Designed miniproteins, single chains, continued (5). Designs and how they scored, part 19

Each design is a single chain, and the fold is of that chain. pLDDT is the mean over its residues in the fold that is shown.

## One batch from the design tools (miniprotein)

Design m16635
Fold by ESMFold2-Fast:
Structure m16635 (fold): chain A 89 residues (1-89)
Amino acid sequence: SLQLLVAKAREIALSTEDPEEAVKKIRELTKNLTPEQQREILREVADYLRFLAEQLEKVAEKTNDPELKERAERYRQLADAFRKAAEEV
């Protein structure tokens, strides 16, 4: 199921500090899928991470929490890396 792979990819992305390492792990996870399926998973992970980053930024601004701001910036970097990876498939 592509939906289960997307869920697993999201978990890997969130648990991996380095954006390039996260992309590498997801490419390995999806290596036997079609290019279209690989792009779909990478795009859905990027969209999810972008959404989380935007929500965390709003909370960080309201609470003046530097840790949440740093986490939001990390999720934005992850989202951008996954978006770029999808374009390269």
Scores: mean pLDDT 88

Design m16636
Fold by ESMFold2-Fast:
Structure m16636 (fold): chain A 76 residues (1-76)
Amino acid sequence: MKGYIKEEAKKRLLEALSSLPKEQLEKEAEILKELVEEFLKLGKLTEEQAEEILELLENVTPENLLKAIDKISEAV
């Protein structure tokens, strides 16, 4: 992911995430956690940025997944 997620894209992504069943949202959160750990190892995320994203993913909601994706996109 490169650059920032624009507000229109964020709204569309939130709608898509909100349409997913709980099981799928939890799978997406696990993938994002793995991606955060990988980017941390590659030096693309700071420890502070990784902690903020992982804390968002502790409560698996469409809004928190969107915020996590946005933060990862901003960092890389």
Scores: mean pLDDT 78

Design m16637
Fold by ESMFold2-Fast:
Formats: sequence, structure tokens, C-alpha cells
Structure m16637 (fold): chain A 91 residues (1-91)
Amino acid sequence: KKLKLAIELAKFAIEAAKQLKATEDEEKRREIAKELVEKAIKVLRELGTPEEELEKIRKGLEEHLDELIEHLKGVTDEQLAAAEEAIKKAE
């Protein structure tokens, strides 16, 4: 179950990074990053993280949303392709 949840989050993060690299619209970038944050919170909840810790993590990620966007945009196409291959092998 933990591996399956990690793979699901990784796939979502790869798609989010691709979408962020493909858009210059700030509002769309913020929407993509917020969706990734919510997906991460859902996965952490399924892994047994307490609700108080989830709320702290959410607030921290939301306060640093622009930094999250820049980090994801900085992932190279080669790194994304390598991550996709690693996920296929893990499945």
C-alpha cells in the first residue's frame, strides 16, 4: 500500500511538473501547485499522518507555493523521463 501511494504521488508530481513547464500563466501555475499540495496531503493522510501535522504541512507548502513552483519548473525533461521509467519498473 505505501509503495502504491508513493508511485501515485510521484506520477501526479511528474504531470504537475510537465504542466508547470508548459505554461507561463501565473494563475494556472498556482492552481497546478495547489492540486499537487492537496494530492500530497491525501497521500500522507492515507499513510497515517495525524491531521494536526497535515494542516501544518499544508500551510507550510501554501506559504511557499512560489518556491514549490520554481523547484518543479527546474526539473529537466531528462529527469522527468528517468522518473517515468523508474515508476514503470516499480509497477
Scores: mean pLDDT 80

Design m16638
Fold by ESMFold2-Fast:
Structure m16638 (fold): chain A 101 residues (1-101)
Amino acid sequence: SLEEIKRELLDALRDHVALMEQALAEGNEDAVKTAIRGAHATLVEFLRRLGVEAPPLPAPDASKEEQLATLRAIGERLREVTKDPEIQEAVDRLIAVAEKA
């Protein structure tokens, strides 16, 4: 189950990187905020599957900067919980792409 969770998480992180890059290409802040919220929701669900309490999702009206800060915090928590280099690299990639917005 843990190996299966890791595989699903890596696949989800790659999907969210692609969605984020698409939102950046659109040049639309609302699209970027939507992509960030989607990534955050996915990471929160994986933290719950790993038996870890996750912070609440940011408000729908939160700024892009607030959403990015929350995404970074959740990603950091996921890195600490898993301690897996592949997951750490995938999370870092997602954050780096999001920060290009």
Scores: mean pLDDT 80

Design m16639
Fold by ESMFold2-Fast:
Structure m16639 (fold): chain A 85 residues (1-85)
Amino acid sequence: SELAKALEEVRRLIEAALRRATTPEEQRYLRALLAAVDMIAEGRAEEEIIAALQREYGLSEEEARAILDAVRAAILGELNRELRS
């Protein structure tokens, strides 16, 4: 599916960024983004993803929602790119 391809591409982009990341803060942020992508791919509910990000990365609810919003925006961007050809 186009969604599966978009998820795979977003995951690859985050992994590439993580390999180039030099600060602990940047690495933590990118690892949280990667975890959110994987949980979306698994079909987890929004509130489950938020709770997992809070528990595993020590994020506030607002920070966890920002991570989820960033991932959703990236997925939408990849979907729009693939549909424009």
Scores: mean pLDDT 85

Design m16640
Fold by ESMFold2-Fast:
Structure m16640 (fold): chain A 76 residues (1-76)
Amino acid sequence: MMEKFKEEVIKELEEEFHMSRETAEELIELALEIDPDMKAESAEELATKIFRALSKLQEDSEEFRERLIEEIKKKR
């Protein structure tokens, strides 16, 4: 995974959802353990794939996932 996309997702999780950097990093690592072949061309793609791998969080927090993707897109 590209560090740039990972850092953008971490920043959005910290800024918009008030997650600690450690928690955001653990979330990304968990998603990669679920899908170790995960690849992304952008931070928004990475965020989508992370929440898809974490099916319960995607199911319970669809608004959370969509908002994160929207914020990443707006920073382009």
Scores: mean pLDDT 69

Design m16641
Fold by ESMFold2-Fast:
Structure m16641 (fold): chain A 59 residues (1-59)
Amino acid sequence: TADFSRAVQEEVARLRAEGWEVVDTELKTSGPGRVTVTLTVRNLATGEERVITFETSAD
């Protein structure tokens, strides 16, 4: 949904502002009416990598 896409985009924008690069993006259906987006991000200064997961819900 639009709200979910906006939340993901806002988080990506925030991460980029803090020096993080999105390395990988995966989209999966995690259940009926649920979609999971997994972002792998890397810090441009340190090379540290993190995995961030977003999940939609009916609520």
Scores: mean pLDDT 74

Design m16642
Fold by ESMFold2-Fast:
Structure m16642 (fold): chain A 65 residues (1-65)
Amino acid sequence: AVEAAFAAYDTDGDGTIPTSRFRDLAESLGLTPTDEEIAAVDADGDGRVDLAEVMDWLARQQAAA
């Protein structure tokens, strides 16, 4: 599940991952996010994303079937 993948990339256990880790996570799921998509997920521009932001992005990818 994506939650397990997120936990594997959340090496500090704080519930967030760097945007570079988000790219790696998405690629592990067979997806290739663009820099623009990564920036959209990181809406506050702090260089980190939480599980809710990752799940919302993935829901949009699945809804685009």
Scores: mean pLDDT 74

Design m16643
Fold by ESMFold2-Fast:
Structure m16643 (fold): chain A 75 residues (1-75)
Amino acid sequence: MSANEIAREGKEKAKELVEKDGEKGKEEALKYAREASEQIGEIYSSLGPELGRFLAEEFLRAVEELIEKTAKELE
């Protein structure tokens, strides 16, 4: 699976988990996001250790923001 596919699936799954289970789904979404972030970091680490870490952290932050925004919209 490509890094782009992992990123897309990670965001999609995180949003679905929050929409389905609300606050409880938020915890599962964060676990899934962390796993996807680690996979992205590993894929890009071959290009450089700093780049892999940076991309993994940026992906995780983006998904955490998406989770918070989705949860806030649901109340």
Scores: mean pLDDT 76

Design m16644
Fold by ESMFold2-Fast:
Structure m16644 (fold): chain A 85 residues (1-85)
Amino acid sequence: SEEEIRSLMEQIQQLALQAAAALAAGNFDEFKALLEQIKALLEQLISLLRAELARSTDPDRRALLEAAIAQNEALIAYLDGLIAA
């Protein structure tokens, strides 16, 4: 649902601010733990976007959903790199 997507995006934004604060404080273990939480929420968001894509017949909306999925998958890959460092 749109409300569920909005809730996930708000949670991701709040965790991103917490991760930035942890990094600034030199709390690298907390930073990485927060990135893992962000990653889990991004995976949930991608699942919801894929479900919406499967129901969409509008080409413009399909293109936007595919772009959003690809962007979020790229973000997960980037976060995996940061966690592994």
Scores: mean pLDDT 89

Design m16645
Fold by ESMFold2-Fast:
Structure m16645 (fold): chain A 85 residues (1-85)
Amino acid sequence: GSSLKEELRELLEEVERLLREGPTEEEILELAKRLKEVVKRLPLSVERLTGYLLQIIGIEIDARLGNLEEAAEELKRLIEDLLKL
């Protein structure tokens, strides 16, 4: 639906802003949480859903380890992939 794609575009705009301004751990974790909620509402197979949720968990781990730019870049790529669906 248009609302889910709009939510994904808003998340993409926010992650691009974080990459320009310097991401914080809290901001990445908040975006990752919002992305999980969107992903759970997408019409995905169990296998694809599980794969995306595991990718988001990996991003959260990277953020908590202080790899903030890497975590934000991975979050951006995942949102871009979801927008192609």
Scores: mean pLDDT 88

Design m16646
Fold by ESMFold2-Fast:
Structure m16646 (fold): chain A 77 residues (1-77)
Amino acid sequence: MEAEGKALVERLRARVEEGRRRGRRAELEALLEAAEEMLEAMGEKMKKYGTAEEQKEFEEKAPPILEETRAALAARE
């Protein structure tokens, strides 16, 4: 689970970076919305099925990806 959660976060990061390179706001906004939904769902799964260590690592690593994406969108105004 922990490794799978990290892989999902890393795939999201890669897509966000690709969107930034292309300079397309609409794609970044769609990715942010999808990422927020996915992280909420993964957070619920971690609470029910993950270990304490897995939950902590997910909570520490996943939110920064969303914050970076929000900052990128804000900078693009």
Scores: mean pLDDT 65

Design m16647
Fold by ESMFold2-Fast:
Structure m16647 (fold): chain A 76 residues (1-76)
Amino acid sequence: MTVTLTVPSTSQEGLDKLAELIAEFIEKSGKVAVVKLTSKGFTKEISKPSLQQLKDFFDEAAKSGPQDITVEISPE
C-alpha cells in the first residue's frame, strides 16, 4: 500500500513528531518500505528509514525553503 502525505511547513517539534509517526507506521506495516521526500529543489529516497534518518530528511528538505513537504511511503 502506498501512502502519500503533503505536510505544510511546521516547527521543528512538529517535524520530529511527524517523523516518529511515520517510523511507527513503517514498523507496524511489517514490510520494507521506501520513503520519498520531496520539497522545493529537494528529492530524496530511503528504504526502511530509521527515526533519525527521517528527522535528518525533514531537516534537509526544510533547508530548501519553508514550503510544503510531500512524503510518499511505498511498500517494497
Scores: mean pLDDT 68

Design m16648
Fold by ESMFold2-Fast:
Structure m16648 (fold): chain A 66 residues (1-66)
Amino acid sequence: GLELRGRIVDVLLSHGYPGLTAYHIAEVVVERYLQGASPDEIAQELLSIGLPQSVVDKIREILESL
């Protein structure tokens, strides 16, 4: 939970996302992961809300490393 959230927030902040936006996106990723969603399912959801492929790929790499 906490470690995953921190890693996702760091990726989003490094790509210029505001702190609150980064936190909210990271919470969505953590919730979907805890619900048993696959990295590919989470990646598709992030693309659908308008995150660029490069950012989504980094988030997917984090999820696949767990």
Scores: mean pLDDT 84

Design m16649
Fold by ESMFold2-Fast:
Structure m16649 (fold): chain A 89 residues (1-89)
Amino acid sequence: EPLELDEAALTPEQRAELRRGLAAIALAEAERFGAPAEAVEALRAAVAAEDWEAFEERLRELVLSLPEERRRAFLAALRARARALVAAM
């Protein structure tokens, strides 16, 4: 269910590009799916700080804040866009 990607196979530059791309996708989908403004701003702050541990934690909190039906749709959209990003690399 999580994105199957071996980050160890990527260069440092590719890993940085992937992380930035995934962060942009997560922010866009969170806004599109109507996540609470506070959750979106917390996620945006973590991205701006390049605090990837905080980003993962804030994303998890945001996902859990969504109703179950919206959560499934959000995760499906996130995975589809993440797969497209990886395929383009």
Scores: mean pLDDT 77

Design m16650
Fold by ESMFold2-Fast:
Structure m16650 (fold): chain A 57 residues (1-57)
Amino acid sequence: SSVGAGAAAGGAAAKSGGADVETSGRVGQLNAERSGGDGEAGYLAGKAAAEGNPPGL
């Protein structure tokens, strides 16, 4: 799903690259949009993943 893809991308960026929450949100948004999904949902999922509270993870 687009939300899951965004959360995974945001979490990975935060973990591996030391990205802040905002950057992780942007990565989630872009990944969700690339998947043809909701960019806003991807942004929120990416931020949540960076904060350690990802939806469904």
Scores: mean pLDDT 71

Design m16651
Fold by ESMFold2-Fast:
Structure m16651 (fold): chain A 88 residues (1-88)
Amino acid sequence: DEEEIERGEKLREELYEEIKKKKEKDPEKVKKLIEEGEEILRTEDPEAYERLEAHRELIANEKDPKIREINEALLEESLIEYAKLKKK
């Protein structure tokens, strides 16, 4: 159980490092995809957009800065994937 928590933390950290690597490679493209994903959600699925805004608010209120940064990166990655799927 403690081992499961440690394994989960390692996997999350590895995923976060991969996200950071993608962002470092092309920060302009990443930023554009995030903005496009938000715009598509707002226009096509306003209920999902409201949930996104609520989730973003919760992340912003996270007291642990490392957890906040990781959760923010994961949220941004989900928007990037959504934008890619919708643009095809």
Scores: mean pLDDT 78

Design m16652
Fold by ESMFold2-Fast:
Structure m16652 (fold): chain A 83 residues (1-83)
Amino acid sequence: MSELELVEELLRELGEDPALAPRILARYRQLVAMGEADREFADPSKSDVDYAAASLQTAYSLVVGRELPAERARAVAERLLAL
């Protein structure tokens, strides 16, 4: 399964338009890259999954206009990081 397919699956499960998946994934990658550049300011108590989930929640909210539940963000982030 690709990263794009994971985001499309998430959107279908939430009743959203799967065509938004490329926009969410692009914004997610941008936020992750920015977070990695600013790693020196990161909370050391947070795991890579915690940061990925937060980036995914932000990307989803910016594209969809609704909040992504934390538990769904974490589950998808774990799968994205495993790819």
Scores: mean pLDDT 78

Design m16653
Fold by ESMFold2-Fast:
Structure m16653 (fold): chain A 61 residues (1-61)
Amino acid sequence: MSAEELLEKAIELGKQGQHAAATVALAAARREGASDEEIRKAGEEAGLSPQEIEAALGGSA
């Protein structure tokens, strides 16, 4: 999957209340070349908390 497809999937999953799955999709998007800015924007649109977004960016839990 492309980074863009994974970002869109993360937003869809987050809006459905699947925050853990959305966070995993954001982490996969990052591995496919999504920027930190793209991941933060998608995470916010998905309704993820700042902590969940930082986890997707590879931050310490």
Scores: mean pLDDT 80

Design m16654
Fold by ESMFold2-Fast:
Formats: C-alpha cells, sequence, structure tokens
Structure m16654 (fold): chain A 87 residues (1-87)
C-alpha cells in the first residue's frame, strides 16, 4: 500500500516535470525559465517519494530515483541553454 502510493506519486511528479520541460521548449525565454524551475520542483518531490519507495523496495525505488535524476539532468541542461539566451 505505502510502496504503491509513494511509487505512483513519484511517477506522477516525474510525468509533470517532463510535460513542463516540453512546454518550456515551446515557450518564450522568460516563460521557459519559469516552467523549468517548476519542473525542478516536481523532480525534487519525485525524488522524495522515490526515496520513500526505495526504503520499501530497492528495485522499484531505484528505477524511480534514476528516472527522476534523468529528468533533473534534462531540466538543468535546458535551464543553462535558456540562461545563455537571456539578455
Amino acid sequence: SELKKNSELAFEHIGKAVDLLQQAQKSSLEEGLKLVDEAIEHVKKALEYADKAYKLNKGVGGILRNQALTALNAARILRAQLEQQLR
């Protein structure tokens, strides 16, 4: 029950982060930076839930943690690219 709840919450936050990053790529520089920062906050929540899942099941939690870290890396790369273009 707790494993399922934490895994579902981690997955939902990862999905929201990915969606926000896709929106950021299609937005203005200013709006894109805001969306990337929102995506990073969703990744932080995903990592919290993934860590809770990891304590209950290392396999499931480990996969979710790796997915969240992949999203975090993508967000950081996009943020750096947008910052370079910002005047």
Scores: mean pLDDT 90

Design m16655
Fold by ESMFold2-Fast:
Structure m16655 (fold): chain A 66 residues (1-66)
Amino acid sequence: MDDETALERGTESLAAAIRAGDAAAGATGKWMLAKEFGKERGEEATRRAVEEGGNEVAGQAALDAV
C-alpha cells in the first residue's frame, strides 16, 4: 500500500472518529499519524481530519489530549 493511500485512510478514520465525537479515538489517531508519518505530515493530516470531521468539541479534545 502506498504511503499516500495509508495517510489518506488514516486521515479519513480520524475524521470519522471526530465526527462521531470519540475524543479518545481521535487522540489515538493523531498520535499514530504523527508516529507513522512524522510530526509535520501527521500534524497536517490531523488538522485536515479535524476540519473535515466537523465536530469542533471532539476535534479540540483530540488536539489537547497529548
Scores: mean pLDDT 72

Design m16656
Fold by ESMFold2-Fast:
Structure m16656 (fold): chain A 66 residues (1-66)
Amino acid sequence: SVLERLRERERELLQRFSDQPDIADQIRLQTKRLAKLIEERGLSEEQVEAAMRDIERWAESQAAEQ
């Protein structure tokens, strides 16, 4: 399911940024917002994957500065 894919991507990102709590907290917040949008608006797998790539890119950018 789309939600299962979201949770798998979230788990992967949280594993990568496990030692950076501020980044991890923002990943959790943003994926929680995506889960709500999936439930309320029926986002496709493609839309969720695009949003997860944006979150990943943001997290990598933040980690590089901190």
Scores: mean pLDDT 84

Design m16657
Fold by ESMFold2-Fast:
Structure m16657 (fold): chain A 68 residues (1-68)
Amino acid sequence: SREDVLELVERMVRQAIRSLRDASREEQERALSGFHRDLTAELQVTHPDWTEEVSELMTRLIRRYLDE
């Protein structure tokens, strides 16, 4: 379901953030931007109707992390 995809994406973003804990802010920004781009491209193929909503969720989660 859409909700299951959103929950999965949130978990994936949080896992990516954890993997970058020892990286510089510049490296975190580059890696998370790449992750966002790659996952959005994959979702455009598998779940095109949900891609915009997922992209917006990822943007919010990434910005929140980087603003901390």
Scores: mean pLDDT 80

Design m16658
Fold by ESMFold2-Fast:
Structure m16658 (fold): chain A 65 residues (1-65)
Amino acid sequence: STQKQTLQQIGEEWKRLQEERASEKEILEKKEQMQKRMIQAGISSPIFLYVTDKKGKIIELELKG
């Protein structure tokens, strides 16, 4: 299903952001991209993710469809 594929893509992007130690700007840009994909897929349940940026700051991401 589109929703299952979107959730998998969000999970893969979250892992990539953690592995690459992305900047806060890059993390927030990826959040916006994931958010748009959730809306397009009709995912109504919020998703909460935590990502550590390249400076060691924990960033909380709230994704709403």
Scores: mean pLDDT 82

Design m16659
Fold by ESMFold2-Fast:
Structure m16659 (fold): chain A 80 residues (1-80)
Amino acid sequence: LSREELEARIAALRALLARPELADNPLALEALGDALVQLGKYEEALPYYVAAGVRELEAAVKGLPLATEAQRAAVDAALA
């Protein structure tokens, strides 16, 4: 991905996380962290990876899915 494509992806993912139904979605948080790492923004990526990891572990411990089908589709659309 180019810098322009990564910046567009970051903007789309931030818009998703601004929606109440996706605010703490671990797939969106991880994808945002991944895009920031690809831009070399490691310090900015760290809190998103921590948040995603905590949510993923909480879901695993409780036997819950990481995201609803609708949430997963929204993240997939933002990625591309």
Scores: mean pLDDT 81

Design m16660
Fold by ESMFold2-Fast:
Structure m16660 (fold): chain A 56 residues (1-56)
Amino acid sequence: MEEELRRVIERAREAGARGALTAAEMGLKDYRETGDENTGRKAVEGARRLMEEEGA
């Protein structure tokens, strides 16, 4: 999960998708604090949706 979140963060940064980048960074922080796989997955899904909405 952490690896997936780091990949999404990098893609959002490269695409200039600020909303997706913020969501993914917050998701990584929450995942590191809780270890909850569902929290991580929802963060990845949310960030990917935001990248699509931002045209990234």
Scores: mean pLDDT 79

Design m16661
Fold by ESMFold2-Fast:
Structure m16661 (fold): chain A 90 residues (1-90)
Amino acid sequence: VSEEDFEADVYLALAEILLANTRLTLERYKKQGKKPSKEDLEEMIRVLEKAIELYEKARELSTNPQDIAVADELIAEARRLLEELRKELE
């Protein structure tokens, strides 16, 4: 395992944690029948933008086609969720 492969794995893991936390927060709001506050929406948007940056960095550093494919899929999911959150801001 090269230093670049290790760094890519770290970026992927961090981005996955950020995406998972955002999804979990939204799920909790839905289960409670509540809408996130404007402040929470803005925070989640910032977190997702950071997750996308980390996924893109992981994709750039990775030499593994499977890891690149996973990063591309997760970038698409994060961008979809980001668009949904932006619409919720009114």
Scores: mean pLDDT 82

Design m16662
Fold by ESMFold2-Fast:
Structure m16662 (fold): chain A 85 residues (1-85)
Amino acid sequence: MEKILEEARELLEQLKKVSKNPEVIDDIIKRLPDFSEEDLELFLTAAKESLEIIKNSSFPAEIRAEIAEGLLLIVVGVIEAIKRQ
């Protein structure tokens, strides 16, 4: 779990450096320790896949960062919604 948590944190810290809304990324980072190992694996997999697709796109870097942030927020929201059911 610690290794997966650290990978997720590192990925979010990298995104925070190019984000227009670093406080949103900080909120996700603060919530990461509350995720189960399964939730963290799902988040990390979805985040890596989304970032790889965006990285290989022709969109400007600022737009790519904005889309990546939006996708990560959706993933976190879905995980939290499932846990409340």
Scores: mean pLDDT 72

Design m16663
Fold by ESMFold2-Fast:
Structure m16663 (fold): chain A 70 residues (1-70)
Amino acid sequence: SKYRAYALLVAGKREEAKEELIKNPEVADDILSDLQRQLEAARRAGNTDLVKELESDIKLVKEAIEEAKK
């Protein structure tokens, strides 16, 4: 579930979030799109702390998408 993956990311349970995303690649693509949109908004607002957090989350989701292809 997309909601489950987001909940795990917010809770800082990064390994569990990655596993959930690997099992659900369609959900991972949707989350990646949402996070990239949020990152663009954060950059325009000059929110440096949020930019770093979103870049970290995007990296995790991208790693999950690559693992799911194997």
Scores: mean pLDDT 81

Design m16664
Fold by ESMFold2-Fast:
Structure m16664 (fold): chain A 71 residues (1-71)
Amino acid sequence: MEEERELERKVEEFREKLKKLSEQVKAAPDSEHAALSRKFAEETEPEQVRALSAESQGWALGVPALEVLRR
């Protein structure tokens, strides 16, 4: 089941990416928060973000990214 392993790998990579972005947001000034969220949204497909959010609810970073993508 290569598909299952591919999904696990993608989920882990996206989770790490979300955590890194969350840490950057915490360290960055408010003016950079919008830029960081937009950069993440451009690099991540909307469906992938939604799937990760549904599986890992409570992602502080996921909320801003999803709001940008919903527009």
Scores: mean pLDDT 58

Design m16665
Fold by ESMFold2-Fast:
Parts: sequence; structure tokens; C-alpha cells
Structure m16665 (fold): chain A 111 residues (1-111)
Amino acid sequence: MEELRKQLKELLSELTPLSKKWQQGKATDEELEKLLELYDRLIELARQMGDRLTVARALLGRGLILERLGKLEEAIRDYEEAARLFRELGDEEGAELAQRKAEELRKELEK
């Protein structure tokens, strides 16, 4: 567990500046691809730690980046898994947000 906590701290030190840059609309597509790699690692670490809330939040975050990069089918999968996890955890607001995003993208793919 100490090694996983160290990996999480190092990962968040890289992820946080890129996430802020993306939220400001300043991230390049290459930086968004790097942010996806960091979210992949965050999801893996959170699953190993049994932190289901962090998994749900990271899936929602990765889904938003995948959507921005036009990877819509992958974004839908992340949103659907995030919605399921938020619902299992009793976070109905998080579940509704993620489910709505998945439904909106599914409608766009059916057009």
C-alpha cells in the first residue's frame, strides 16, 4: 500500500497541471493524449486500492477527454461504467450526469 500511495502522489503531480490546462481550453491534442495515459494509470491504481469512488470519477474524466478527441464509443463505455459505479455508491447526481453524457453521445452516433 505505501508503494501504491507513492505512485498515486507522483501521478497526481503530473495529472493536475494538465487537467487544469485542459479545463482552461489550452491543452493540445498531444497533451490530451498524455492526460489519457495518466487517467489510465489512475484508474488502474484506484482499482488496485479498492477506491471505487476514485475509479468512477476518473472514468468520467477520461470519458470527457475521449469525447474531446472524437473517441466517442470509448467515451460512452467510460460514462456508462462511471454511471453504474456512482449509482452503486449512492451518488445519484454523479450517476445522472454520466448516464446523460452516454445517452447524448449514443444519439449523436445514431444520426
Scores: mean pLDDT 86

Design m16666
Fold by ESMFold2-Fast:
Structure m16666 (fold): chain A 94 residues (1-94)
Amino acid sequence: SSMEEKLEEAERLLVRIYLLIRDHAPESEIRREAERLLEVLGELSVEDQERFVKALENMLAVLEKDPSVSEAEIALAREILERAKELLEEAKEE
């Protein structure tokens, strides 16, 4: 895929993860979409990975303010964000 296609895929996956968490989808479904997002993020530039880390931080902030979202769902969102941050730090070391 072109870089533009990878960016569009990452954006679609981020939105899908947000909707799955908001709609109280099973953890296994959220984790599958998160793994796909992290795979795509690893193929992006450092600058684009930084953009998605900020987007995940913004998503987490929105979810934390939603009274329908459980502590377990917030913990999943935090786990995804921390894994994205780890990928970014690895990319910066290369």
Scores: mean pLDDT 88

Design m16667
Fold by ESMFold2-Fast:
Structure m16667 (fold): chain A 55 residues (1-55)
Amino acid sequence: GEAEREEILRRALANGPALARALGLDRGVQMVLRESSSLSEEERARVVAHIRAAV
C-alpha cells in the first residue's frame, strides 16, 4: 500500500548513504534499488541522487 511505499522510500533515503559507504557506491545503490523495486522510477531516481550527494 501507500504507507508501505512511503516506509520503503524513507528507509532507502535514511540507510542508502551508509550502505553505499560500506559497500561502495555502485553496489550500495544496486542493493537499495533491489529493496525499492515497488517505488516509481522518479522515486528510485531521487534515492540514487540522494546517495550520490551524500557520499
Scores: mean pLDDT 81

Design m16668
Fold by ESMFold2-Fast:
Structure m16668 (fold): chain A 81 residues (1-81)
Amino acid sequence: SMADLQRDVDSLRAALPGWRELAEKAGELPVSEQAALYTAIRLMEVAAEWAASQGVPGAAEVAKELREIADLFGKRVEEAL
């Protein structure tokens, strides 16, 4: 339902600071965890983009922040190689 989708977006927004902190430390994580966590962030981005397409308020901003977090995560992993 739309109400469930809004709750999921709100929960995702609340988790963003923690994901950003994790992304900053991504280069310090084991390779298996890097792959799994990067995939999770990208899946959350896709889900937020879909929610935005359905008109869920704030979902577009959540998707944008997740894209930024995914980019930061990838950059930190690459810098550690």
Scores: mean pLDDT 89

Design m16669
Fold by ESMFold2-Fast:
Structure m16669 (fold): chain A 96 residues (1-96)
Amino acid sequence: SAELEAVERMLELLDEAIERLQQATSKEEIIEVLRELREGLLALGTPLGRRMAETLERTIEEIEKETDENRARLLAEATLSVLRMRVYVELKVLEK
């Protein structure tokens, strides 16, 4: 189904973002990773993709205000972990 394909693509985008985040060395690079992930999720045109993009938008706003780069990284890592868990659950429900 189109919904299953979209959820599989979301998981791929999240896994790519998690790997890229491990290579990010600055707050600017962290924000770039999250923005590119958000763009990819919005491009899928699904309600779940939009909700996840909204969560990422809030995290990006928090990171932009954060003066501690280590805290910014932890916020990004925590957000990606939560989103990945949600996508994994949706994937397993749709696969049956």
Scores: mean pLDDT 88

Design m16670
Fold by ESMFold2-Fast:
Structure m16670 (fold): chain A 109 residues (1-109)
Amino acid sequence: MLEEKLNEILEKSSKEIQKLVDEARRTLTPEQAEAVERLGDFAIGALQALKRLALSGADPETLERAAKTAIVYLRERGRALGVPEEVLDKIISIFEKGAREIVEAVREA
């Protein structure tokens, strides 16, 4: 069922993002760790928004456009927050993979 598959994608992506946030809390400055946590929350929120759009009947092309817009937003927000570039790239990579899997799940439905 589409909803079950989307929940699995979100759970996996959220776990990977939380792992990066936990690592940042141990290895970065408090200010950088807070920036990573805030960006991680935005990325998880964007994936949740894509899930809601998918369950509301958005077509793959609409979801793909929304995902591309979210990537631009996450990159700009991450840089504005002062997220280290290496960590920013990792969060965006996790988001892109999750978004792609959501789009593919809708195409296969």
Scores: mean pLDDT 89

